# Designed miniproteins, single chains, continued (4): the designs that were tried, part 78

Each design is a single chain, and the fold is of that chain. pLDDT is the mean over its residues in the fold that is shown.

## One batch from the design tools (miniprotein)

Design m14666
Fold by ESMFold2-Fast:
Structure m14666 (fold): chain A 76 residues (1-76)
Amino acid sequence: MLSEEELKEVLERARELEARARQALDAGDYKTFFAHLAELSSLARELEKGGNFEAAQEVRDRRDALLAELAAKLEA
């Protein structure tokens, strides 16, 4: 189980990945976008394996929001 400090660092990493994914999406760089989504999915799985269920759900929610943004842009 991660310490509170380690958990904070992981969640900050997830926010950085989210920001980079959104930037890639805005640029139309879907390859980079999906690479960052894969990194978020990996972080969520590692958090879940460590018993950090709330943090894992937060990372999954960020990933799912990015997928919703992708769907909206593809329909525009």
Scores: mean pLDDT 84

Design m14667
Fold by ESMFold2-Fast:
Formats: C-alpha cells, structure tokens, sequence
Structure m14667 (fold): chain A 71 residues (1-71)
C-alpha cells in the first residue's frame, strides 16, 4: 500500500499546482508542464510553493519527487 499512498500524494500535489495555474490564467506554463516528466512536474510544484512562501509544502513535494524517481 506504500506505492498507492505515494501515488495519491503525488497526484494531489500535482493537481493543486495545476489548479492554481488554471486559476491564475497561466496556460502557457500549464502547456509546458504537459511536456515534462512526473518528477519534473513535482519539482516545479515545489518551486512554486517556495515562491508562495509555503516552505513546508515545498519540502513535502520535494520528498515526493525523490520517491517518484525510485518508481
């Protein structure tokens, strides 16, 4: 169940970032994300959270990216 839990967390984090980009009208950034690997998307999600001052969330997403690289 470790893989299922990790997959759910990865999906939730990525969807929140995508939702924020849609809400901000950043469709060019969203288009670029569609060309990236899951790990790259998670790392960009972490950078986004750091830019918003959400350091704990950024650290969490970085750990998810590290775990995703092992899949």
Amino acid sequence: KKESELAAKITAAALRYIGDLIDQGKFDELKELSKLSLVEILRKTAEYYRSQGKIDEAEYVEKLAEEAEKL
Scores: mean pLDDT 75

Design m14668
Fold by ESMFold2-Fast:
Structure m14668 (fold): chain A 66 residues (1-66)
Amino acid sequence: SREEFRRRVTRLTSRAVDLMLTDPEEAQRALEELHKLLIEHHGEEGKEISRQVQQSLDLTLAQARR
């Protein structure tokens, strides 16, 4: 379902954020899995959601680095 898909996206995003400061290699793998999932299932919509997720992660990391 769409809600189930959204929960998977949220879990992968949260996992990537948690790991990005402690295990960036695992974080990168989680982001790659998320990106492939979004492209395979939503095409253009997946690209837009992927961009929004990336922006959210970039903002979180920028705040953490200050």
Scores: mean pLDDT 70

Design m14669
Fold by ESMFold2-Fast:
Structure m14669 (fold): chain A 74 residues (1-74)
Amino acid sequence: SMKEELYKLYEEIAKEVEGKSEVEQAKIVWERFDEIEKLQIEYVKQYHPDKLDEYKEKLEKVRKELEEKLKKLE
């Protein structure tokens, strides 16, 4: 299911970031953000379609915050 795919993705990311520096963790999440966004949007479309636009805006904000964090950490 979409929920299981999303959960698996987050578990894989959690394992990949374990023991990494803050910069490396942010970079890993950034590199996988398109996958996170795609699965998250598909999940919301299926289970909470009335909140789709709200979640798209939240994901866009998170993307921008992560980009800014990467610029500051170098």
Scores: mean pLDDT 80

Design m14670
Fold by ESMFold2-Fast:
Structure m14670 (fold): chain A 86 residues (1-86)
Amino acid sequence: DIEKILAELKEEAEKNLSEEDLELFYKVVNAPTIEEAKEIMLEAFNERVKELEKKGKLPVEEARKLREESELMLDLYVEYYEALNK
């Protein structure tokens, strides 16, 4: 049931992602290929790292959280892609 999967992904994303990352999440989910989804995600991740660096912040735990959010987006996209191709 694609609607149920999308609802769960949206709830998970809303709980774990900022508003900016939610926009990114929808871009990733709507990417035509996994490769494009990865590219979109990496580009946004790099921009977010730059913003933290400008604030004088890039401790290991902040970097880890950004990585976990990127991983979550990719995992959610893969789950959505698999559901579409059943």
Scores: mean pLDDT 66

Design m14671
Fold by ESMFold2-Fast:
Structure m14671 (fold): chain A 59 residues (1-59)
Amino acid sequence: MDEELKEYFREYFTAVVDRALMREKGIELPDTEEVKEEEKRVREAGDKMDELIIELLKK
């Protein structure tokens, strides 16, 4: 679980940073399948991190 949490955090963090850099460069994100897939990955990684954190807090 700890290793899984670190992997999800790394994936989520990388995606967030990449998106922030694109916005800073003034690049408009296209409404394409690729962008939606990346957003899905970010959401899923965040959801998984939240799930693991909540599981730990239930103790």
Scores: mean pLDDT 67

Design m14672
Fold by ESMFold2-Fast:
Structure m14672 (fold): chain A 66 residues (1-66)
Amino acid sequence: MESEEHSELLREIRKTLEDIVDIEGEKAQRRAESQFILAEVRNLESLKKLHKELQRYLDELKQKKK
């Protein structure tokens, strides 16, 4: 269960990073990728926190572009 949730979060985080790159470009990708790598080697709770922070950042970018 947790392992499956972990894999799903990693997939969602990578998709969010891809969406961020589409809006902000390579600079945003580099920063987000660094945070993703740190979360990937940590526990599930850290990964959930990173996913939430990246989703929030993406939402802010979408609102600004709107």
Scores: mean pLDDT 67

Design m14673
Fold by ESMFold2-Fast:
Structure m14673 (fold): chain A 90 residues (1-90)
Amino acid sequence: VAELLKEAAKKAEEIAKQSTKDPDEQQRIELSQRLQRLSRLVQEGSPLEEIKKELDEILEWIRQNQSKDLAETAAHALRVLAQQVERREA
């Protein structure tokens, strides 16, 4: 799980480099809700395929919005979540 989260964070960072738009408030709320759902799946020990599907959907949504701030926020949240998973499995 931690490796999938780290890989997703790297992809979000690459999207941020290619993004130039500013997010609106509704997009910030949507990102928060998507990240909250992902966090629950990880905490509940959901199957890797289900976590990967949720990650792919978040990354696709970020790519479509082309917002540097949203992509950077997602990358940071994914890295934090990956670190939390690594600490629990250590």
Scores: mean pLDDT 79

Design m14674
Fold by ESMFold2-Fast:
Structure m14674 (fold): chain A 67 residues (1-67)
Amino acid sequence: SQLEELAKEIERILRERVEEARKVSPVAGMAGERELEEFLKILREDPLKALETLSEEDQKKILEKVF
């Protein structure tokens, strides 16, 4: 479904950001992992609401790719 594709794309972007944080600092990486776990709960419940937490530019790119 389109919502599944949306959730997948948002998760991909967030995981990339956590990996970049991990390269800078192990502590930042651990904090990013915890934030990701909490965000994935929101993403599973309401992918559209999760999308709204991203920047306007990221939202446009994701919507164009998924829809």
Scores: mean pLDDT 76

Design m14675
Fold by ESMFold2-Fast:
Structure m14675 (fold): chain A 66 residues (1-66)
Amino acid sequence: SEAEEEKKRREIASLLLEGGAEAKTGLPAEAEAEEYTDSRVVGTVTIEGEVLKATLDTLKGELTLE
């Protein structure tokens, strides 16, 4: 559902900002930031064994997953 998708998106964004903290959110996930600027965070997130590329635009508050 839309609410479930938004919850996962927010949890991924939090993981990128924290640099790989597992499951304050109850989701088994890891994150590693490759770029960290005041306007953008780019990194890799591993969720449930799946590796995703993530870009967080901090100016817009938008998260993009590949």
Scores: mean pLDDT 61

Design m14676
Fold by ESMFold2-Fast:
Structure m14676 (fold): chain A 107 residues (1-107)
Amino acid sequence: MTPEQARLEAEALEAMARGAEAAAAGDLEKAIEHYERAVELAEAAGPAALGLLAAAKALLGEVLAKAGRLEEAVEYYEEAARAAEAAGLPELAAEYRAKAEAVAAAA
């Protein structure tokens, strides 16, 4: 890992933590902003960060669902599943696909 990739991953983790704090406080729009930033940072970190990208996209899907943005939530869970598959995490990918199906059924 380059020092730049390590910085991007650390910043993505910080954005995920800030998103979780905002979500816990009920500030769903702020949580969405923080998780969108986490996705951007994880994507910039490259293929080694695919597991982190999957987690960030899944968290974004979760808060979008809580905000009533169900179609966007489904898309992000499906993207999270693809990132998890690419990271070699098929069980996690299946979990994210199940979450996408559950949100789609609730819409």
Scores: mean pLDDT 89

Design m14677
Fold by ESMFold2-Fast:
Formats: sequence, C-alpha cells, structure tokens
Structure m14677 (fold): chain A 66 residues (1-66)
Amino acid sequence: SKIREMRKEIFEFIESNIDLPDTELNERLLKKIDEMAEKYGLSEEEKNALVTAALIFRNYLLEKKK
C-alpha cells in the first residue's frame, strides 16, 4: 500500500529526529517532505497534510516519553 509506505517513511524519519530542536526538525522535515513529494507525486495540499501528520506523530512520541 502506497499510504502504508508513506506513513512508515515519515514515522521512521520523526523517530530518528525526535531529539532535535524544533527549528532543526522543521528544516529537515521540509527537505524530507520535498523528497517524498518527488518520490510519491504529491500535491502541495498533500505535502501540507504530511507535515501536519508528522508534527502530530512527534507530539504523540514526546507525550509517551513523559
């Protein structure tokens, strides 16, 4: 499933970068989203949705560490 592969890729990216400051994470996240947009043929709206999903997942992981 394309959706499953995209979710796995973004989740693994966030897990690998979880300890970065917000500024550094956002810079790397935008580069990763651009890479994924090229790979999966994403629209601007789909890229924005992935950014939102990635940040929600990061917040989930940070809550779990508490």
Scores: mean pLDDT 79

Design m14678
Fold by ESMFold2-Fast:
Structure m14678 (fold): chain A 84 residues (1-84)
Amino acid sequence: MQKEIDEATEKGKKLLREKGAVAFSEPVVFQSPKGETLVQVSGVTRDGVVHTVIMSSKSELVDETSLQLPESSGSVEDVQRAFR
């Protein structure tokens, strides 16, 4: 299980880096209602865009979203501190 989670996390981070992410959240591991293990990772770009990817335990992309943070969100360092 842990190896699969680690591989899914690294695949997600690679996708986030390709989107320009410079900082990453801790992975959030959760189970779907059907018992499928999913891994969520978020990354923030220097211009304040947060990209979130959800990866399956097979390291396949399940979903992706993007959100522009308002200018009042502070610096990239402030956003990094908000990531768990």
Scores: mean pLDDT 75

Design m14679
Fold by ESMFold2-Fast:
Structure m14679 (fold): chain A 68 residues (1-68)
Amino acid sequence: SELREKAIAAFSKLVGKDTSNLSPEEIAELMGELARELAEKIPSLTEEEIEDLAEEARKRALEILSKT
């Protein structure tokens, strides 16, 4: 769908590389890792909060790609 293509383009821009040839699961994993890297830069977050943010980012990316 058009929304899926737009989502893939947005994820590619966010992760800084072309993700159009990756599976939805691979794109979701990259989004989770990006969220982890960004959260690790925030000194007030616990390891558990960093993992929760990474997992939510992965889950939301997969939902967007699978739903459309």
Scores: mean pLDDT 77

Design m14680
Fold by ESMFold2-Fast:
Structure m14680 (fold): chain A 78 residues (1-78)
Amino acid sequence: MMPAASKVGIAAETAVKIVKEEGEIELNELIEKVAKETGVSKETAKKAIEVLKAQGIVELIKDGDKTIVKMAHEPPPP
């Protein structure tokens, strides 16, 4: 198998794990945690979260000056 695990892919997997554990988390806090856990840049972490939103895995909710991230629906089984 050729795993196409890009930096964005690793960040996305970590973001899903964190969001599932927290339930709801602020976008900036999620970016910080993903960057810290994976060693990717905050820009890469943000891009991974945007990819997850585009795929319908997470939902971004504007709450004043911040954005809250939560699971849009359960991820498909492996």
Scores: mean pLDDT 76

Design m14681
Fold by ESMFold2-Fast:
Structure m14681 (fold): chain A 69 residues (1-69)
Amino acid sequence: MVDEIVKYGEEVARRKGIGEGAVAAYRLASKGSPEQQKKTMEALGELVKRLDAEEREREEAARRAAALA
C-alpha cells in the first residue's frame, strides 16, 4: 500500500510537472495513518483514473475500428 501510494504520487508528479518536493510530500502522506494513506491514494488514483479512462475509450475505439476493417 505505501509503495503503491509512492508510485502513484511519482506518476502524477511527473505528469503535472511537479518537482521532487511534491514527491517527498506524497511519500510523507503515505507514512500517515490509514485514513491519510487512503485519502492520498484515492486522490491520486482519481486523477490517474480520469486520464486513463479517456485514453482507454480512444484505444477501444481504434481497436474496434481496426478489428472491423
Scores: mean pLDDT 68

Design m14682
Fold by ESMFold2-Fast:
Structure m14682 (fold): chain A 68 residues (1-68)
Amino acid sequence: MWRVLSLGVGVHDGVTRAGALLELPDGRRVSASGEVTSVDANGVVTAEVTALVDGKPVRLTVRAYPLP
């Protein structure tokens, strides 16, 4: 199964971008980047990110929960 090792968000040219480090089932690590699609009232961030795996784009939906 895929693992999300880290997820960060930032603003670039006025657009909120997401970056993630993902681990594949075979243990390979890939970087993914994309766009924040929603932030709810509790600060939960939902983002769609794309990773390149063996030269092919793979799209994933990831969520980040705010720290207490």
Scores: mean pLDDT 75

Design m14683
Fold by ESMFold2-Fast:
Formats: sequence, C-alpha cells, structure tokens
Structure m14683 (fold): chain A 76 residues (1-76)
Amino acid sequence: SMAEEEALVEEARRLIAEKEAEIAALTDPQQIEALLAETVAEMTRILSQLRDEAYREEVARLTLRLIGRASRLLAA
C-alpha cells in the first residue's frame, strides 16, 4: 500500500540523517567505508520494496547524497 511505502521512505530519511551524522564524526577511513557499505545495503533493501517511482527517486537521491559526502571525507 502507499501508506506502507510512505513508512519505508520515512525509515530511509531517518536512517540517512542518522548515518550522515555518524559518518561526519568518524576519522578512520575503514570505519567510514564499513558504515557506508552497511547503509547502502539497507537503502537498497528499502528501494527494492518500493513500487512508486517518486518514492524510489527520493530514496535513490538520499543514498547518492550520502555516498557523495562519504567519498569527499575519504578523499580528504
């Protein structure tokens, strides 16, 4: 249902906000890579359960934003 998909998108938003804060506090590249890999796996699981294209686009965009931020930290 749309209500179930909306709850999954809210879970994805909460997860990204939490993991962005965690990654920002990390200085060890190995820990950043591990947390990023775990979060991407969870976001991919959520994305696989979504049928609505707008919800899928939002979750994909949030995931790419986290990947971009983590990549910048790893390049520093």
Scores: mean pLDDT 87

Design m14684
Fold by ESMFold2-Fast:
Structure m14684 (fold): chain A 75 residues (1-75)
Amino acid sequence: SASDLRREQTVGVFEIQMAVIRLYVKKHPEWTEEEKLKLFEEQYEKFLSKTPEEDHEGLKELAEEYKKELLEEIS
């Protein structure tokens, strides 16, 4: 369906944004874990604010997975 295609595109863009955040975090080893998580959360909230509400549930699940991976990398 059109909704499925839109959701796939939104997910793809989100994954690219998460990859950029991970690269940026790796360039700043001097930042605290809290500062690194704050960057992730701020970017996630900005992405949600620009995304249709119908797609938010799927993005929340993906964000939880990426946050877990980020925590493992920065701990």
Scores: mean pLDDT 79

Design m14685
Fold by ESMFold2-Fast:
Structure m14685 (fold): chain A 64 residues (1-64)
Amino acid sequence: MEELREKARELIAKAAQAVRDGNLKEAFSLRDEALEVASKLTENERKEIMQELDAAFDAAEAAR
């Protein structure tokens, strides 16, 4: 389970970087991959990852 959380966080970081770079197609693709990985986690872990995803996207958008 830890490896899946780490993988989801790496995908979130890459998606946020794509948002900062203005590459929205790549950002949304990486976001979808992160959500797919998160779907294999427990409900509480999935909620945590989804919150991290939202926070990362908000921060990346603010940095544009």
Scores: mean pLDDT 80

Design m14686
Fold by ESMFold2-Fast:
Structure m14686 (fold): chain A 64 residues (1-64)
Amino acid sequence: MDIETLKKKYKDYVEEGIKRSLEAAEKRAQGLSPEERQKLLDETRKYLDEVKKKIDELMEKIAS
């Protein structure tokens, strides 16, 4: 149960980090063309998705 709570709290932390990273990328992209903006956001989201999966795997191993 405590592990479930810790998982949820860590997941929330990671999701907040992802959200903030995407917001920062959007701000950085504001001066770019729509095509460059989409590319930057797609690259950022792809990278963050890979990082999140790796973190989730580590958390599951620790929680098990």
Scores: mean pLDDT 76

Design m14687
Fold by ESMFold2-Fast:
Structure m14687 (fold): chain A 80 residues (1-80)
Amino acid sequence: SPLIERIQALIDHNQKVRDDLKKEIERLEKEMKEKNLDEKDKEYIEMKLKINVYKISIDSTDLVIERMQARLAALQAEEA
């Protein structure tokens, strides 16, 4: 079904976005640790803010994935 294929492609795209954001968070957390930054440092604050923005983006993406997976399951149950 073209609709099932389209929904699967959207799930796959959003999963990739989520995984890329998770990798960016891990990279930033590793960089903060390696630089041994103090929590009062401007660079620490900026990196921490960026991590928080990415976490919000992951949460939003996870909600989209969950809804799309539910739709996909319903369509597959209809033998579509």
Scores: mean pLDDT 87

Design m14688
Fold by ESMFold2-Fast:
Structure m14688 (fold): chain A 98 residues (1-98)
Amino acid sequence: MSLIEVIRKYGERFVEFAREQGLDDLAEQIEEVTEYLIEQAEKTSNLEKFFTITLFVILALTTELVLELRKQGREDAAEEAIELNKRFVKELKEVLEK
């Protein structure tokens, strides 16, 4: 799987998940950021730097999602978001190590 395919796959899944939780504004932000990251991945001359920036962006958005879900008392959904983030990071690392 390519870097762009991994970003698209998990971007789409996070958007779907956020919409399922009624977090439409956050879902729109994730969609916009996913598109931006795909465009930057195609243009980047430094994959390691791009990877580092992508990890910080993923951490920020996942933290926002988890905190909002916990504020609403949806701890199970917050745990699902954390597990989805772990899978995304793992697949991103696997693409960059090959």
Scores: mean pLDDT 83

Design m14689
Fold by ESMFold2-Fast:
Structure m14689 (fold): chain A 88 residues (1-88)
Amino acid sequence: SALLEEGMREALENSRELLEQRAAELRAEYGAKYGEAFGEKVAAIYVGSIEAELRALAENPDRSLEDYVARARARYEAEVAALLAEAA
């Protein structure tokens, strides 16, 4: 359906803008606490986690967006927790 394709395109575009904004916030927050390089690693993990699942969603649009977002969150949280444990 053309309406479904348009909605998914808008979601991906909006997610991209919000993704970049949130990545910048995380970079600044963790950079201030643990150093600039650490902040950049956290931002990269966030972007990578979301982009991988959004790519999978684009290729398999019959899956729920909610499921892909949940997987991205779980991956991000696990990887950042591991980095925080190393920094502590």
Scores: mean pLDDT 73

Design m14690
Fold by ESMFold2-Fast:
Structure m14690 (fold): chain A 79 residues (1-79)
Amino acid sequence: MVKEIKVEKKYTKEEMTLEEAIEEAKLFAMSAAEAGAIGYAEVEVDGTIVKAVGTPDGKVSMEVTTPEGKVEKEEWEVE
């Protein structure tokens, strides 16, 4: 059985920068993937939503959605 873990957080731009939110979501998803789990991370900063998913096969995907509705996607594999 594969363990699934999820984190959802919302910050203002004064509490966390977008770069810090991206790094937090990325690290959570990567850590879950490295541990053989499925990790879902959703971090919102000032209306921008960062979603990251790590899977047990070592793949991580990330999606950043701006308040204007622009979506950027990135996928990579952990070492």
Scores: mean pLDDT 80

Design m14691
Fold by ESMFold2-Fast:
Structure m14691 (fold): chain A 71 residues (1-71)
Amino acid sequence: SAAALEQQFKEQLEKAYAARKKGADDWLASTKLTPEAQKYVDLALANEDTNPELAMMYMRKAIMIVRQANQ
């Protein structure tokens, strides 16, 4: 049913975020953040329980900012 497919999609997003959160925690422990990257990390942490998808987008943005600065 459409409802079952929607729930499966939600569960996949939650699993993807949990896997990324572990990677993000490891990355945060080893990485010096710029002020801009810190802003997005703070936004990600603020949204992790209420909107995991948005939190994941903010964390990706923080990682990209640091990656760009280190290129």
Scores: mean pLDDT 76

Design m14692
Fold by ESMFold2-Fast:
Structure m14692 (fold): chain A 75 residues (1-75)
Amino acid sequence: SMQEELHKLLAEGQDYLRKAMDESKSLDERIEYAKKALELFEQVIEKATNPRLIELAERYKKAVEQVLATLEKKK
C-alpha cells in the first residue's frame, strides 16, 4: 500500500540520518547521507496524507537540515 511505501521511505531516511551523524565516516560521506535523508523525508511529506506521519517526517527533515548545516560549516 501507499502507506507501507511511505513508512519504508521514512525508515530509509532514518537510516541515512543515522549515517550522517556517524563520526567515524568522512565529512563528505556524512554530507551525502544527510542529503539523501533530506530527499527521502521530503518525499514522505509530499506524498503522505496522514497528519501524524507528515508531522514526524517534518520533524526528521528539520533534524537533517540542522545536521547538514553543521556539517557544511565544517567544510
Scores: mean pLDDT 88

Design m14693
Fold by ESMFold2-Fast:
Parts: sequence; structure tokens; C-alpha cells
Structure m14693 (fold): chain A 86 residues (1-86)
Amino acid sequence: MSREEVEEEIRRLIERARRLIEQARRLIRAGAPLDEVQRLVDEAARLVTEADRLALEYKAPSEIVQEVIQVGGEVVLLEMEIVTEK
């Protein structure tokens, strides 16, 4: 896997994580069961973890690392919101 291929994969993982975060937030607003919201957040966290692993292993540019950190922060805030709603 080349550095450029890794950068593209990281961006794909981040994009999927962002979509899951948006879906989870919509479900929270709709009063959906917290177990369904938790599944989406867990999947987003898994994708962010994989993106972070790839970024570190292949020494991704700082811009990509910052994007991974930002999305990771969004997942953490959403996890805290779910704990508060329980």
C-alpha cells in the first residue's frame, strides 16, 4: 500500500465515520432507542481507530492527522451525550 493509497483509504474511513455520526445525531433527535445509536457510534469509533492506525503506520501528512483527530473528537462528544441520555 503506497502513501497515496493510504491517504485515500484514511479519507474514505473518515467520510464513513462522519456519515455514521450524522445518522446517530438524527436518531438521538428522533428519540430512537439508545442501543441503535450506540451501535452507530461504536462503528464510527472503530473506523476512526483504523484511520488513526493507518495515519501513524504510514506517517500521513499533518493535515490528514488533524482531520482524524477532529472526527475522533466528534465521536467522543457523541459518546458522552449518549451516556448523559441514559
Scores: mean pLDDT 83

Design m14694
Fold by ESMFold2-Fast:
Structure m14694 (fold): chain A 116 residues (1-116)
Amino acid sequence: SKMEEFRKKLKELEDLYHDAVQNNQLGDEEVVNKILEKAKELLELARETEVPEFHMQTLAGILIGLAELAVAQKAPQEVLDKIIELLEELAEIAESHGYADLAALLRETIAAIKAA
């Protein structure tokens, strides 16, 4: 099912993200691009199925963490722009699923990142 596929891909994204954090690889463009591609696949699945709020919160946490690290490490603007685009897409999906508080949190976070 689409939901089962979402759960498997989310676990893969969590593992990839945590490994990248532990190995200090969030400055590696290839590693970051793999994380962003996996996140994009998850967003496409979330548009097609009713994803529970807590799974969407997990995805949000990873993308927010990645954005905060990109700002702290002064990553290229192109990388930050890609993360912001995914956060904006996630906010729209969260709102469409009725997760208004999560959507509001994401939009507030995007505004803070853009102001930095």
Scores: mean pLDDT 86

Design m14695
Fold by ESMFold2-Fast:
Structure m14695 (fold): chain A 92 residues (1-92)
Amino acid sequence: SPEVLAFLDQLRAERERLLAEHPDIFDKEVIEKLIEKYKDDPVRRLALYLIMADYYIKNKDYEQAKKYVDEAVRIAEELGHTELAELLRQAR
């Protein structure tokens, strides 16, 4: 639907901003601080978890990827984006 595509575009833009602002985002200490910083910002937390899931998928660490996908699914459901949550579940 156009609404799902618009939200995916918003998440892509947020992911690009986070990666540009935090080139060291894949450092454990950096990601932990960002997750804490955005604990009350579900859209930014969703973008962070998707960045981490993609990173671990590319590195074939499927155990870590699944943890971040599961967190992303939870936030997507809390935000009412049921179709996105279903797509994320199918990825793992």
Scores: mean pLDDT 83

Design m14696
Fold by ESMFold2-Fast:
Structure m14696 (fold): chain A 100 residues (1-100)
Amino acid sequence: MKKLNEEEIKEALEEIEERAKKLREQGVEEEVIEAEKKFYLASIYEAQGKLEEAKKLLEEALEKLKKAKDKKGELVVKAYLEKDPEKQLKEYEEIKKKEE
């Protein structure tokens, strides 16, 4: 994935906050706005190679979308979590533990 420089990260963070402000003005539910902020922040961390921090933010976004009952947003975040190589390895370990 592309590595972002400090200026690009700053601009991306400013875009996230501007988007959140616009969504609040449109009457979007706060749980959805906070989930979207976490989702885009996770994308920034992933681009920096900080996969563990990105995963945590995606999981936090998923929980907020569950509270908001936003099934579309929940599916999008779940799709991104499936790209985690560590999770794929863990799935193999869980399958092996069920077999004796």
Scores: mean pLDDT 70

Design m14697
Fold by ESMFold2-Fast:
Structure m14697 (fold): chain A 56 residues (1-56)
Amino acid sequence: SELDQAMQQLRELQQQIDAVLAAPETAENKQKLAELAQQLLLEVGRVIRAIGDQIE
């Protein structure tokens, strides 16, 4: 389902964020972390919309 797919993407993004946080604090890794955080917020929005669709 749409919700299951969005939840799976959230789990994958969290794993990628954890990997970057375990890496050295370079400018490149800080930029990568910021980009992943933006993508995480977008996927949270998708989950919220998918939950709303299921409740309706």
Scores: mean pLDDT 80

Design m14698
Fold by ESMFold2-Fast:
Structure m14698 (fold): chain A 80 residues (1-80)
Amino acid sequence: SPLARALANHEARAAEFRAKSDGYRTLAENYRKLAEQDPENKEEYERLADEFKRLSDDYEGAAYVHEGGAASYRAQLAAA
């Protein structure tokens, strides 16, 4: 079914982008901890933490779009 394939594609992309978002969130948290532990490199670690947080937020947004697509196709399949 074309609808089932579209659903599977949206679910796969949502999972991929969620994993990337989670990975970047962990990196941001790790760099914030490094900033607290290493005062000499604090500004650079805070800059990296902010950058990875932005990437995490961007991928979370992308995942949300695909989760919405999956929900729409799931509803269409349930109604058929």
Scores: mean pLDDT 91

Design m14699
Fold by ESMFold2-Fast:
Structure m14699 (fold): chain A 67 residues (1-67)
Amino acid sequence: MEQARRHLEQGRELAAQGRLDEAIAHYEEALRIDPHLREALLALADTLEQAGDTERAQGLRQGLQEP
């Protein structure tokens, strides 16, 4: 849990600096550790959209919705 949240925090700092590719990598690592970390899923989706990868962003958002 703590390692996943650390990667989420690092990703947020990188995204704030406009380092979107590095932010994406940290969010993906957070999700590898905790696949249900909703905050990381939302941050990854938003950052992918900012980077122009709208297809991956939409796929992640659909995964966050109740079945």
Scores: mean pLDDT 80

Design m14700
Fold by ESMFold2-Fast:
Structure m14700 (fold): chain A 94 residues (1-94)
Amino acid sequence: DKEAEELRQKFAEYAMVKHDLKGAAEALRKLGEVLFKQGKYEEAIEAYELAIHLLELIGEKGELLKEALRNLGEVLEKMGEYEKAKEYYEKAEE
């Protein structure tokens, strides 16, 4: 079926783009960890927020999103933003 073949090809292209964006989000999360270890808290927040945004954009709700949310909570806690940190930790547990 020619129509089924065209649909499979478009699905494969979509899956590749989604995979690339998920990879970019993980790279941003790891960049955030490096920035956090360097004491660059504002830059770490920006990296984690962008990672979370990309994961939400592609509909990813798994462990990578939960890790990014926990990492953002840890930076906020280190900055004394305890109430905001708690909100992100709670989001990561759900």
Scores: mean pLDDT 84

Design m14701
Fold by ESMFold2-Fast:
Structure m14701 (fold): chain A 115 residues (1-115)
Amino acid sequence: SELEEAMRRGIENVRAGKTGAEIASRSTARASVSVFIGRFDGVVVAGAALMSRDGTLVAGGGAFGAGAAERHLAELLRRIAAALRAWGDAELAADMEAVARLAEEFAEEVERERA
């Protein structure tokens, strides 16, 4: 998916120490999701948002700093995937579950490197 590809690129850019962020969004009839991961001024920044079709922010957040940003993103993406699953948006939920797994693997990698 476009979200999964953007997450893979964002993770690789963070690993490579590159400045800038990958931002991607996907919309269905029920919802839209946006995901962000990158570096600004040497600081890792990550976040995500889930919007309902009427424009209500249902879940969202962001975090800064190596280790904290990656962990926060993984937790937030799991919550977004669960919310979409509960709403019956199985396709977007499956996409977000895949993106959440990538974020979790990266968070664990960063935590190991810092330990």
Scores: mean pLDDT 85

